# Designs tried in a protein design run: designed miniproteins, single chains, continued (2). Part 20

Each design is a single chain, and the fold is of that chain. pLDDT is the mean over its residues in the fold that is shown.

## One batch from the design tools (miniprotein)

Design m4664
Fold by ESMFold2-Fast:
Structure m4664 (fold): chain A 117 residues (1-117)
Amino acid sequence: ALPEDLDKLIEVARRELDRAIADGSTVPSAEARRLLRELAQLLNIIGEDEELDFEAFVELARALGFEPRSRETFDADAVALARSVVDFFLEGGDISDLPAYVAEHAPAVREEILARA
């Protein structure tokens, strides 16, 4: 099951990601970072008191079928992953289908972000 406040966090993250992408920003918002951290905790990649560093982010992304490019593209990869996760849950997807959705959509989102940078 999703955490109680995850739906609210998803809606906030979506609005911020839409605005950031439109503005050409590659830096994930606090809400997008929080969403990725909550997912990493849900998937047992990090503990409740751990931060989502680059190494934990790579593990999260790979668990979701998405290969990050490099440490230098961390922000773009994080925005692409967060956007794909938000879009998936707004469509009412089941978490078991999340890796297939992310694998299909996140690479295209990353390329869009990098093309605007």
Scores: mean pLDDT 71

Design m4665
Fold by ESMFold2-Fast:
Structure m4665 (fold): chain A 94 residues (1-94)
Amino acid sequence: MVTEEEILKYIGDVIGDIPEETILRAAKALYEVVKEDPSYEGLKINLTRVNEEEVVLTLIDKDGNIIGSKVLPVDATVEEIKEAIKELIENPFK
């Protein structure tokens, strides 16, 4: 079982009132992406609360460059967040 301390290493900046459960699901999603493909080691997620229903997930590379961002529901599942991360990796900023 992965500890909260181990998965929180995948979280960078958190802006606004974001539920702890949302932060932990985002951390878990990136942890699972890196576990499936270790070449993605060093990626981090920034989270910004934009309204009561939505957060912006911003994917950051190991050098601090923004790969991309996606709007997600505050209650997005680990699988939904994981799909968003994979989509951002496959279709980065051009």
Scores: mean pLDDT 82

Design m4666
Fold by ESMFold2-Fast:
Structure m4666 (fold): chain A 64 residues (1-64)
Amino acid sequence: SMEEVIKKILERLKESLKKGEKEVTLEIPESATVEEMQEIAREVQKLLKEEKKKVQIVVVGVKE
């Protein structure tokens, strides 16, 4: 489900931030709709704001 995809992305982002990484690669299913991608982007921005971190986000589409 998209909720599980978002959860995995946020967990990966949290681990990268904890390690002090300045660039984080996020893997998003190529089947994701524009609205689903926007939801992922909102959750990522919310987490970065809460953690008060500025990092470069690289988004890559993965085939299922």
Scores: mean pLDDT 78

Design m4667
Fold by ESMFold2-Fast:
Structure m4667 (fold): chain A 90 residues (1-90)
Amino acid sequence: MEEEIRKKVEEALKLLDKAIQAAQSGNLDEAVKYLREAAKVLREAGFDEAASIVEETAKEVQKTTDVQKAVRLIEMTKGYVEALERKRLA
């Protein structure tokens, strides 16, 4: 169970990295898709609060045309998810 939770968090972090790459390329629609996939994976892992924060980030990215703002929002969200992983697994 713990191993599966860790694997899902790692999968979510990889999806957040893909969202950052998509946003940096100007593909905000693709970034939103990766954010929603990351939120789904986090929810499946039982991290409902983290999933809700990622969903809110997806909503904000969808509302903006500022690529740099989108990148910063996703990077901050990734940092939060990484902090949760450290707290949970430490």
Scores: mean pLDDT 82

Design m4668
Fold by ESMFold2-Fast:
Structure m4668 (fold): chain A 72 residues (1-72)
Amino acid sequence: SKIEKLKEEAIKEAEKVIEENKDAPIEEINLKLLEVAAKLTQKLIELGESASKALEVGLEVLNYGQDLIEKS
């Protein structure tokens, strides 16, 4: 689906953010992950998704990135 494709692209962007910023302060990495999630949420709303569904998908990407940092 279109949501799955955009979510997968956002996950890859989140992974890249973590890899490129591994030596940065955790607050900076979290801010960048929040930006990735917010952009995904906004894009989904613009494509006709409900605000609640768009936010849910964005938060899934944010939580994925934060979990990845915690495990590193």
Scores: mean pLDDT 85

Design m4669
Fold by ESMFold2-Fast:
Structure m4669 (fold): chain A 58 residues (1-58)
Amino acid sequence: MDRAEVRERLEAVGVDPRAAAEALRSPSRSIRESVAHEISRLTGLPREEAERLVLELE
């Protein structure tokens, strides 16, 4: 799954990719874990891969 497809999946469910990337850059681990978990469920990717791809959307 590519960065563009991840972006489209987030947008399709009403999630702003920029807001998701900002949350993943948060120093708060709880925020990062919650957002990574949500993206993982939406994309079907492991949390680590989901985080990497969304951060690349910056």
Scores: mean pLDDT 75

Design m4670
Fold by ESMFold2-Fast:
Structure m4670 (fold): chain A 78 residues (1-78)
Amino acid sequence: AEEEELKKFIEGKLSDEELTPEQLDYIRKRALEILKKLSPKQRKLVAENYRKKADEYEQKGLTDVAKLYREIAEEAEK
């Protein structure tokens, strides 16, 4: 359901699996569209959650995924 997808997005539950460049680009575009539909309070929550997840992924050596989460967090704070 659309509500379940939105909840998972806000919680930062994108993927821990190996992602292709095409999948990373798709997720980035989708995230930017979702952010436009969120309230300021929801966007702040996304920024906080995605920043924490980015740090976790950097520690795991998943630098491309960490960069994606950090970019989404920065866009959410605009």
Scores: mean pLDDT 74

Design m4671
Fold by ESMFold2-Fast:
Structure m4671 (fold): chain A 88 residues (1-88)
Amino acid sequence: SLQEEMAARAEELRARARAAYEELVAEGLISEEQARAGIAVADHFLDLVEAGMAAVDAFKAAIDRLVELGLISEEEGREAKARLDALA
């Protein structure tokens, strides 16, 4: 079913997001605290997608949350959303 497929894909994406943030910590680009916050934002994004929010809107909401948490600047958040719009 679509629900089962979405759940399986969400779990795969959660695992990939965790691995990506762990790599950023290993490379010294972010702190463990920033990685935990980023993983929480990724989980929030995937929860919204599973709840039926359009992926682009959910991703933009996740970017806004990263700015609110101080993980990225307002400028970086604006640039990320612009790049997302360019891919749509």
Scores: mean pLDDT 75

Design m4672
Fold by ESMFold2-Fast:
Structure m4672 (fold): chain A 55 residues (1-55)
Amino acid sequence: SEKFKKAYEFALEMIDKEDLTPEQLRAKLKEEFPELSDREIGEAVLLAMGDRVER
């Protein structure tokens, strides 16, 4: 949960700075948080991308 929160915050920061595709963001999260499952990485990407659209 703590690592997921950090991954989610990292994802938000990355999309704000670099206009990444979901695939690119997923790859960066997998490299920075290799301990997270593919499911958790996917959820962080979806939540971060959704939150960006609602801003």
Scores: mean pLDDT 76

Design m4673
Fold by ESMFold2-Fast:
Structure m4673 (fold): chain A 78 residues (1-78)
Amino acid sequence: MEEERRRRARELREEARRLFEEALRRLQAGDSVGGLRLLSQGYRLLSEAARLEGDDEEAARYEQAARDAEAEADRLAA
């Protein structure tokens, strides 16, 4: 059970890394809205990984970072 949660957390972090790489590419290409939305998705995956590892404080910080990125994307899209 503990090993399974740690493996799942590593998978989520790897997926978040790929999302952050795509977000960076979009931001550099001038797609700020698309980049910020991918950044938000990446932070949500990191929040889930932290929660699986029992780090509720870190999970809450990543969840807040995800909300901030999404809110900024929404402001730029308006």
Scores: mean pLDDT 87

Design m4674
Fold by ESMFold2-Fast:
Structure m4674 (fold): chain A 74 residues (1-74)
Amino acid sequence: EAKEKIKEIFEKYGEEKIQLGGIILVRRENGYSTEEIIEYLESVTGRRYTEAELREMEAVAEEVKELAEKIRKE
């Protein structure tokens, strides 16, 4: 079930990482570069993320988004 997979992702990565991943996806959709997104997250969280960490959070958030869309359409 898509809902159970979303729960597993939240338990594995935590709510904060998934929320940050969602912010990354939205900012990419609005045309911001990887460096601009890293700078924004640093300004909000006080932590500078690496490009690899950004890609991990983005991938997790994209998976959650796809699962949520599947639930919405079925």
Scores: mean pLDDT 78

Design m4675
Fold by ESMFold2-Fast:
Structure m4675 (fold): chain A 78 residues (1-78)
Amino acid sequence: DVAERVANEAARIAHRAGLPDSTVAKVAKTALDAVDQGKTPEEIAEAVRKTLLESGHPEELADRIAEEVRKAVEEILA
């Protein structure tokens, strides 16, 4: 399942960035839901970015993780 692969990669990226397990779970859920809604790689990355900002993480960190997620989604869909 593409949605599960994207969610797992988003979770891995967030976990490697040192984020709490609760935030990692939210990022994975956000990515999964965005894929299920037919979102583009850019829209999936923006949804993840928004989730990180709403969870109180700095803009610089949110931008970095969102960009890594965007690239991962593009590679999974290639």
Scores: mean pLDDT 87

Design m4676
Fold by ESMFold2-Fast:
Structure m4676 (fold): chain A 80 residues (1-80)
Amino acid sequence: SEKKLEAEILLGVAHLLVAMGQWILKKTGDIEEAIKYYEKALKLYQEALKLAKDVDPDLAKRAEKEIAEVKKKIEELKKL
């Protein structure tokens, strides 16, 4: 379905944004910039979850796990 494909694309883009945030943190130490990338990824994971919920339960579960992980990363970075 188109919704499933859109959800898969959003998950992929969100994954890249998480990787970019990790790269920024490791190479520059810019916590504020890294958080911005994680927050962008979080929004895309949330959109992917909404699209996946009615069409692909396994894809929805993957989105939920990624949302939880990104939220933890943001919380940990904000404590620094």
Scores: mean pLDDT 89

Design m4677
Fold by ESMFold2-Fast:
Structure m4677 (fold): chain A 92 residues (1-92)
Amino acid sequence: LDLKAELSPEAKKALELTLEGLRALDKGDRESAAEYLRRAAEAAAADPTVSQGAVDLLEEAREALEKGDEKKAVLLAVAAMLRIIGDALDAG
């Protein structure tokens, strides 16, 4: 299954930026992680096929990071990625 072939450029960018944010967190770089999540939310919001729920999850993940709740941020970021993929599957 090539799920990435069905994603818009903006949705694909949002997924890639979210993954880079999670990688930055794994390295302890919270500042870069927050910036990647901000850019991911921006990319998701630019795509009308991405649900507002996915955008909200990315914004909540960034807010959790700013409050120092890394575990909550990871869970919310993963939930946002799954929501973006689900939105693409529902469009098919």
Scores: mean pLDDT 81

Design m4678
Fold by ESMFold2-Fast:
Structure m4678 (fold): chain A 76 residues (1-76)
Amino acid sequence: AAGDAVFDRLRARARELLEKGKEISPEVYKLAQEALDAIEKARTGSGKEGSEALRRAFDLMDEVEKQIKELEEKKK
């Protein structure tokens, strides 16, 4: 199971991605919001349900970071 410290760090990361996404792309902003939702589901879930939601949160945050990087590369 994930501890409170992990959830605090995940929320902080997702909020940073939200702020960057808002400046870069509406699509990236939406993905970052989905990541925050997945973090909350992971926090309230137990066992496999919680671990699956936590995995989804990581996947969504990685996708947001990837899209931010790609958009920054296109912008030059």
Scores: mean pLDDT 77

Design m4679
Fold by ESMFold2-Fast:
Formats: sequence, C-alpha cells, structure tokens
Structure m4679 (fold): chain A 65 residues (1-65)
Amino acid sequence: KKKYLEELKKKLKEMEEKGWLSHASVGPWMASLVLKDKSEEAKKKAEEIQKLANEAGIIFVAVFD
C-alpha cells in the first residue's frame, strides 16, 4: 500500500511539472486533481493515477477544468 501511494505522488508531480493541472492534492485517504490539459496523454496519466489510488485503497477524484 505505501509503495502505491508513493508512486501515485510521483505521477501527480510529473503532471504538475508538465503544466497539465490547475489543482492537485494528496491526503491520507484521498487524492484529487483538476485537469487543465485536454490531451490524451493527460487523460492516460489520470487513469494511471486512478489505478494506483485503487491499489493504495484511497479515493481518487479527477475533473476537467
């Protein structure tokens, strides 16, 4: 579970650095992001984070800006 959470944080940071997010947060039971970028690449990364969140046992919310 700890490894999935750390991997999720890494992926989220990559998306922030690429400028794809208008908002992002990670808490002990939930992670959330607001996607600013409409590309298929940004959507795929959000799907990867959703899978990691499911493995970590936390709630994940992704919305489009």
Scores: mean pLDDT 76

Design m4680
Fold by ESMFold2-Fast:
Structure m4680 (fold): chain A 81 residues (1-81)
Amino acid sequence: SRSLEYWKLALENKSDPEKAKLYLELSIQEGVLALVEAVKNTVEKIVAGKTLSEEEKKEYEEDLKKLEEIIEKLKKEIEKL
């Protein structure tokens, strides 16, 4: 996982506090991103496995759109680091 990779980099760069802090922040942000992506993947899998009414389809489409917006925001925050 990218979160674990950045965490290891933070530990390896303990002698450089600024570099260690940047890697730690990247580790945290990547971990949150991975969690939200996992939630989206689970919702998509649930939707794919069910016969849904038109109302249920709309509710899931709205949930997926909200998750996509959260993912985009998290990716932009990572790009700022």
Scores: mean pLDDT 83

Design m4681
Fold by ESMFold2-Fast:
Structure m4681 (fold): chain A 95 residues (1-95)
Amino acid sequence: SEYEEAVKIIGEAAKKIANGEKLSDEEIEKTAEAFLTILKHATKEEDLLEALEKEIEDLKELLKKLKEKGADEQTIKLVEARLKILEKEKEELEK
């Protein structure tokens, strides 16, 4: 249920962006949280910290490339929101 809802949220956000529709800040945050839900569902608890670190590094590289290519503002905002959520989750696990 939670996994299926996360997939739906991501798919709906992707369709809106592809159609040139604007996402609200709340929709961007909800979509970023959905990506974390997918990662947690796909990852064993003992492997979660390593998976978070890898995803953070991959998203940092993606963000750099998107900014260099002048990607749309919404795509950049979504990647930044994903990074913020993953960094917070990583910090909570390290405590």
Scores: mean pLDDT 86

Design m4682
Fold by ESMFold2-Fast:
Structure m4682 (fold): chain A 60 residues (1-60)
Amino acid sequence: SKAGELAAEKYGEGAGNLVEVSVETAKEEKASEEGLKNMEKGATEKFGEEVGKAVVEEAK
């Protein structure tokens, strides 16, 4: 995923894998709008705003 690639590029392979799993889970569970906002906040706090936005865009 683009979010996973972006996280891996900035923070390493482990960060990319973590972000990729989060996006996959949100897609499978059809995360609510509230759930997507929580994911964006968490990803932004850990990996920056660019990764947070990419996570939400891919999880939709």
Scores: mean pLDDT 77

Design m4683
Fold by ESMFold2-Fast:
Structure m4683 (fold): chain A 97 residues (1-97)
Amino acid sequence: MEEEKRFNEAIEKLKSKDLVEQLKAAREIITLLESDNPELQLKALEHLDEVIKVINSIKDEATRKYLLDEVKKALEKLMKSPDPEIQEAARKGLEKL
């Protein structure tokens, strides 16, 4: 599916040495956390540590706070998932924020 291709591209960009590409990748992964696809949600959660690290590297405080809030909202939504694996991964993600 198109979403899986977008995810794979985001993961490659997250490994980039360019902070702008890393930021675009982090935003894309946050978008995938909010998707209705459990497989993509789990894959995005596996890369949450990398996303948080990229967000914390942002020098602009307003942008950093905005993105951390978007991550928190996505994780809070995932805590209500009927999938216990997604719920547990989201809970662990919230503990890292």
Scores: mean pLDDT 78

Design m4684
Fold by ESMFold2-Fast:
Structure m4684 (fold): chain A 144 residues (1-144)
Amino acid sequence: SLAEQLFEQGKLDEALELYRKELEKNPSDLDTLRNLGRVLLKQGKLDEAEKIFTNILEVLEINLPPDHPLLGLALFDLGEVLFKQGKLEEAEKLYEEAIARLEAALARAEAAGAPESVIQQLRDQLAAARAKLQEVKKKLEELK
């Protein structure tokens, strides 16, 4: 979309305006909410990003089974916010939970014969979460 292109180009204020307009038309669109949260995170608006991702996680926990891939993704997104806030122990816990949920989702997708694009997306998300867990653990050890 145009908003995605603007985000990739670093035109964060323009991307933010388009996602907000999209959200006004569809206030419960979780994909738009997630993209809004990502723009806010990249802008360093950490408190606003935390509220968005916390809201997404709460909605998903009520409506989805615990091994759904969107739950692992939401935990990862919230972990990224806490990591940037310097809440390293809380970020570590969220990354560990995200990894566990994504591993369960990947195993289910593979067993169900899901499309390779879905399996690859889950592998990429899992690799990102594992990399962030290693980064936060290294920072925590350097503080001891």
Scores: mean pLDDT 87

Design m4685
Fold by ESMFold2-Fast:
Formats: C-alpha cells, sequence, structure tokens
Structure m4685 (fold): chain A 78 residues (1-78)
C-alpha cells in the first residue's frame, strides 16, 4: 500500500541517518563505526529496493536488521 511504501521510505531515511551518526563515532572507534555505517547504508538501500518490488516482508525484516545493527554499534561504542 502507499502507507506501507511511505513508512518503508521513512525507515530507509532513518537507517541513513543512523549510518551518518555511526560515521561520526569514527574518532572513538573507527573500525566499529565504519562497519556499522556500511551495514546501515546497505540496509537502507535494501529497504529502498524492497519497496520498489513491493516486498513488504523484506522491508520490515531489513528495518529490524538496521535496528539490530545500530543497537550492537551503540553497545560496542560504549
Amino acid sequence: SEEERKRGEEWAEEARKKAEEAKKAASVNPETANIAAAQLEAAAKGIEEAIKKGDIEAVERLKEIAEGTYARFQSEIA
């Protein structure tokens, strides 16, 4: 649906914002920061592609992956 598509676009945008946040942590832990940023960018791209295909299950799964990646990044940085 249009609502599902719009929500997926918002999740992709949030994943990109989290990737940029992870990049900023490179001054603290460059390896962890760069890996997390790359994974979050990949998740955002994956969500966008899943939206184009109308694969709502993939959109939701990738959103969960992005959230898990960010949570692990936060734990590793702390």
Scores: mean pLDDT 85

Design m4686
Fold by ESMFold2-Fast:
Structure m4686 (fold): chain A 94 residues (1-94)
Amino acid sequence: MIEEMLKVIEEMKEKLAKAKTKGEVERVVLSYMSKLKELALQSGDEKIIELVDEFIKRVSEVLEKLRKGEISLEEAKKEIEELLDEFKKRLLEV
């Protein structure tokens, strides 16, 4: 399960780097958050589920800032990438 989640994180980073619009960033984020949540639920591991829920909450806050025009597209991509790196590190510690 963790290996599959790490693969999803890597794919999300690659897709995020290629995103050129706010709509593309939002589409990538929502798609990959859905995949991570499915994997977490399939694991049945409460710690993994909690980590994914926390990640989803933090990323949703970044998307809200982007929607409101409080941050640029490049700032949003950078913040989401940093959250992905933090999530990956915490996932490896489970």
Scores: mean pLDDT 86

Design m4687
Fold by ESMFold2-Fast:
Structure m4687 (fold): chain A 85 residues (1-85)
Amino acid sequence: MSAEEQANLAEGLRSAERDLEQAEELAEKTDDPEVLQQLLQGLERGIAALQQLLATLPADSPLRAEAERLIARLEELKKKIEEKL
């Protein structure tokens, strides 16, 4: 993987982390089931995308740990939202 590809993936993971933080804040502030259902759909798509990324990363990639951490956080948020519904 090129340095540019690694930099682009790292940037994507940072953007995903920021989006997750915004989703966490919104989930804490809302009890609207329509908003919560839309967040769940977004989280499910995010988990699938990160799992696909993880499958394509080399075994020694430092980005594997970051992707796995984000998947865990997305799954935790998904459970919290499901408990509100």
Scores: mean pLDDT 82

Design m4688
Fold by ESMFold2-Fast:
Structure m4688 (fold): chain A 87 residues (1-87)
Amino acid sequence: MPADLAQALVEAVVAGDEETALKLANQLPLTKETLALIAGAFSRQSGKPLTAGLLLGLSRQQAKEEGAELVLPKHVVAVLRKLSQGV
């Protein structure tokens, strides 16, 4: 289930397991629905508010910083990592 993968992704990010987080992120389609599931899972797991729109905006900025034209799963993982570390 996409919701189960989104929850596992967030748990891997919060635990500092970047390899597992990236593997899980690559299994998820980058749709509005998936981003909402990830943002919701992050809010529940971390206690920090996150919306799908904010996650997408931050992921687009991360993609630009890496010289990428498109948002990739690795950019979503990098954003969640930064947010989990309080940076």
Scores: mean pLDDT 81

Design m4689
Fold by ESMFold2-Fast:
Structure m4689 (fold): chain A 89 residues (1-89)
Amino acid sequence: MEEVEVTVRYPTVGPVTVTLVYDPEEAERALAAADPEQKRLLERLRKILVEKLGMDPESADLMVRALAVGSAREDPGGGLQQVIDSLER
């Protein structure tokens, strides 16, 4: 298992720290099982983390993997959209 802590600064809320815990094997399974819409959301998330938030690509990859696992467990698709909306707003 890997633990990743990411701090994001929102225009209206300020800095928010997110701690992500995931199993790499579970992350690979979640990514492999993702439908085209899920893959689009994960790609958009990665782009936001790297381009808009200035996150390094390695950290962005870890966050995308952890969020893919979390989304699969709680709400496939919905959870990812909420995270993307939070990061953009």
Scores: mean pLDDT 63

Design m4690
Fold by ESMFold2-Fast:
Structure m4690 (fold): chain A 108 residues (1-108)
Amino acid sequence: SKEERKKLFLEAVKEAKTIIDNAKSQEELDRKLSQLALKIYLENIDDPELARAIINAVSALVEAYRLKKEKPDTPQEVLDRLRELAIRYFEKVGVSREEAEKIIDEVL
């Protein structure tokens, strides 16, 4: 259902943020984010389009969050493009722009 899809995106974004905030090294960050992507894919293996949409949206949001935190001089246009890319993946699987914005803003 649409509500289940929204919950999966919300949980994935929350897990990604926790990994970024708690990683002590670049190696740990890369390893844990890769493990999260694999987990999302395997838990949604019967809906590979949904799995790919979640993984791709999370990847875009992770990059935006990291750039904002680690490189505060990153142009706002770059951050906006990554956010827009994530929203497009939400929309691809039936989560509206308004609902995607709420999920992103709740966690990040």
Scores: mean pLDDT 85

Design m4691
Fold by ESMFold2-Fast:
Structure m4691 (fold): chain A 75 residues (1-75)
Amino acid sequence: MEEWEEMLKEIEEALKNAPNSPNVTEEDIKALEELKRMLKAAKEGDRSLLEEYEAKPDPIDQAAARLLQSMIDSF
């Protein structure tokens, strides 16, 4: 529970500092934004993103759904 909230805070701080960090790529920023989206949905109990991932037959979306469900269950 607390671990996921701390991770969300760290991601938000990393995104704020990204423009000043020469080792952070645009791909890193996009990955952090997606992870932030998942953690916010989990923290707020918003199942709409989970339903979006579950609706897609793609293995990556199914893995994301499983990860997001685990995050929701941890808050």
Scores: mean pLDDT 75

Design m4692
Fold by ESMFold2-Fast:
Structure m4692 (fold): chain A 111 residues (1-111)
Amino acid sequence: SPLVERYLKRAEEIRKEIETLLNELKASTDPEEVQALLDKIFALLDEMERILRDAITFNFPKEDIKRLLELMIETAELVLKALEANPKVPQSAVDRVKEILEYLKELLEKV
């Protein structure tokens, strides 16, 4: 389906954008810059969640929903690792990513 392909492509583009921001986060020691990068990363994770919600609502094939969930889980795991590696990242941001990962993994088990 052309619609499924567009949603999968956008999710992959968001992952690449997040990876770029995570590389910037690794180099950042300024708390204000760290917070700005975190805000951008969480906005992109929220966009990925909207893509997943739309895929479920539009009744995408189960295999495509699984692919989106796996991509989001892998992306959130990369985010978690990068956030834990930066001592300027607040614990609340780390905890938020852990909650996102738990939620996504529970969804994957039910698909």
Scores: mean pLDDT 90

Design m4693
Fold by ESMFold2-Fast:
Structure m4693 (fold): chain A 86 residues (1-86)
Amino acid sequence: MAERRREEKKERIREAMDKIYDMLKKKAENAGSMPEEELKKMEAEVRKLNAEIEELLKEDPSLLEVAEEKAKELQPEVEALQKRIE
């Protein structure tokens, strides 16, 4: 059962990071046209997901490798979004 719990935590980190990226992508694609209320909701959700990742890493520091691997996978897409905004 410990193995199952670790697998679930790994998946939650990957999912949270994917959701953060999806929201950043939506914000970039709708820059200047998204209502302030929607932007606030997205910012709150991003903060919530980041807090979830931090708590998971605090419970099991070995999951840091999973978070770093996922960040490396998303980095090229994040860089592409950053160039589009600028």
Scores: mean pLDDT 76

Design m4694
Fold by ESMFold2-Fast:
Structure m4694 (fold): chain A 87 residues (1-87)
Amino acid sequence: SLGDAAERAELLAYALLAAAETGELPATEEGFRALAERGRARAPSAEDLETARRFLEIAESRPELAQEAAEALRAGWEAIRAFVARV
């Protein structure tokens, strides 16, 4: 497992940053961990990590926005930032 909820949230935020740059979604837990390490290696700012967390929270808590969130993820990081800013 990924330890606890806080550790999982941090890994998800890093994975999202890397996925937004590459457009790739992991098919396995190992692939997910590798994607999260790629995100962490980019040394993202605290602001970017907070944006990633907010995006994930919105996508999980607001099912009516799921399609717009998926479109933002496919379009890349700037689209994710714009999506989070307008919600």
Scores: mean pLDDT 74

Design m4695
Fold by ESMFold2-Fast:
Structure m4695 (fold): chain A 116 residues (1-116)
Amino acid sequence: SYVKDPEENPLAEVILTGLERYLRKQGLDEETIEQSLVLVATLIAGKAVELNGVSSTRVSREAIDAAFDFLKRMFPSDSAKLDRIRAAILAELDRRGVDSLSVDDVAQIIRNTSLS
């Protein structure tokens, strides 16, 4: 179980488990999978969250692309909103000239994009 209280957040557990299986089948490395899990958990919670068995504190462009590709397949009716959030995260990555962002920075971008 990735979430602290899976019985209180059963949808989050299902999404995170599905994401891990999807990315593993695509042949992504463990670090990219962990970063994608943290990103999706942050999207669900609207804040940075701790996941059982996951130590990643950063999110790479590869993890962002992989996670949002999965989410758009799972939630096609939310594609426009997901595209806006993804674009905001990628734009910040490009503005800073870095290859990854901290989970806290990603959480801030998600909150700002969701309220705007």
Scores: mean pLDDT 83

Design m4696
Fold by ESMFold2-Fast:
Structure m4696 (fold): chain A 86 residues (1-86)
Amino acid sequence: SEDLERALKIADEGAELVPEYAETFRKAKERAIEDPSKLREAVSELTRALTKAVDPEKADEIGEEARKRSARGAVLTAQALLNKVK
């Protein structure tokens, strides 16, 4: 889908903000080229790790507040976008 291709690009940029997880994004992207759902899975895992690091009570919840409190909010925003693309 067009939206998925755009989301893939955003995910790449998100990896630039969090170099520690760049390899995770890369592996997911390779798999997503054949199955888009794989990219969403990897982005979700990365997002959970980030939210857990900054707000343990919100480890399983991704919201606008978590995005605001994170310098890596772009990654959370990309994850939210991918969640809309089914």
Scores: mean pLDDT 54

Design m4697
Fold by ESMFold2-Fast:
Structure m4697 (fold): chain A 85 residues (1-85)
Amino acid sequence: SPGLEELEKRKEEVKKFGEETIEIAKKNGDEESVKEVKSITERIMKMIEEMPRTTHSKEEFEKTIKEIEELMERLKKIKEELKKK
């Protein structure tokens, strides 16, 4: 299914983004940012994994994708802030 392929691709992108952001935080000695990034990444990954069981309509699927996008935006802001230091 095209939807499942997009979910797997998104899962890989989230994992890679999280790992890159954690690496920057570790280099800065920012343990709090490491914990926050790991927590957000784990939440997004869990949402993607549960989608086939929890979303029964296109509307529910789109709502969950929007929530994932909001969490990804939060990760992007953390990464940008870490790069400025």
Scores: mean pLDDT 80

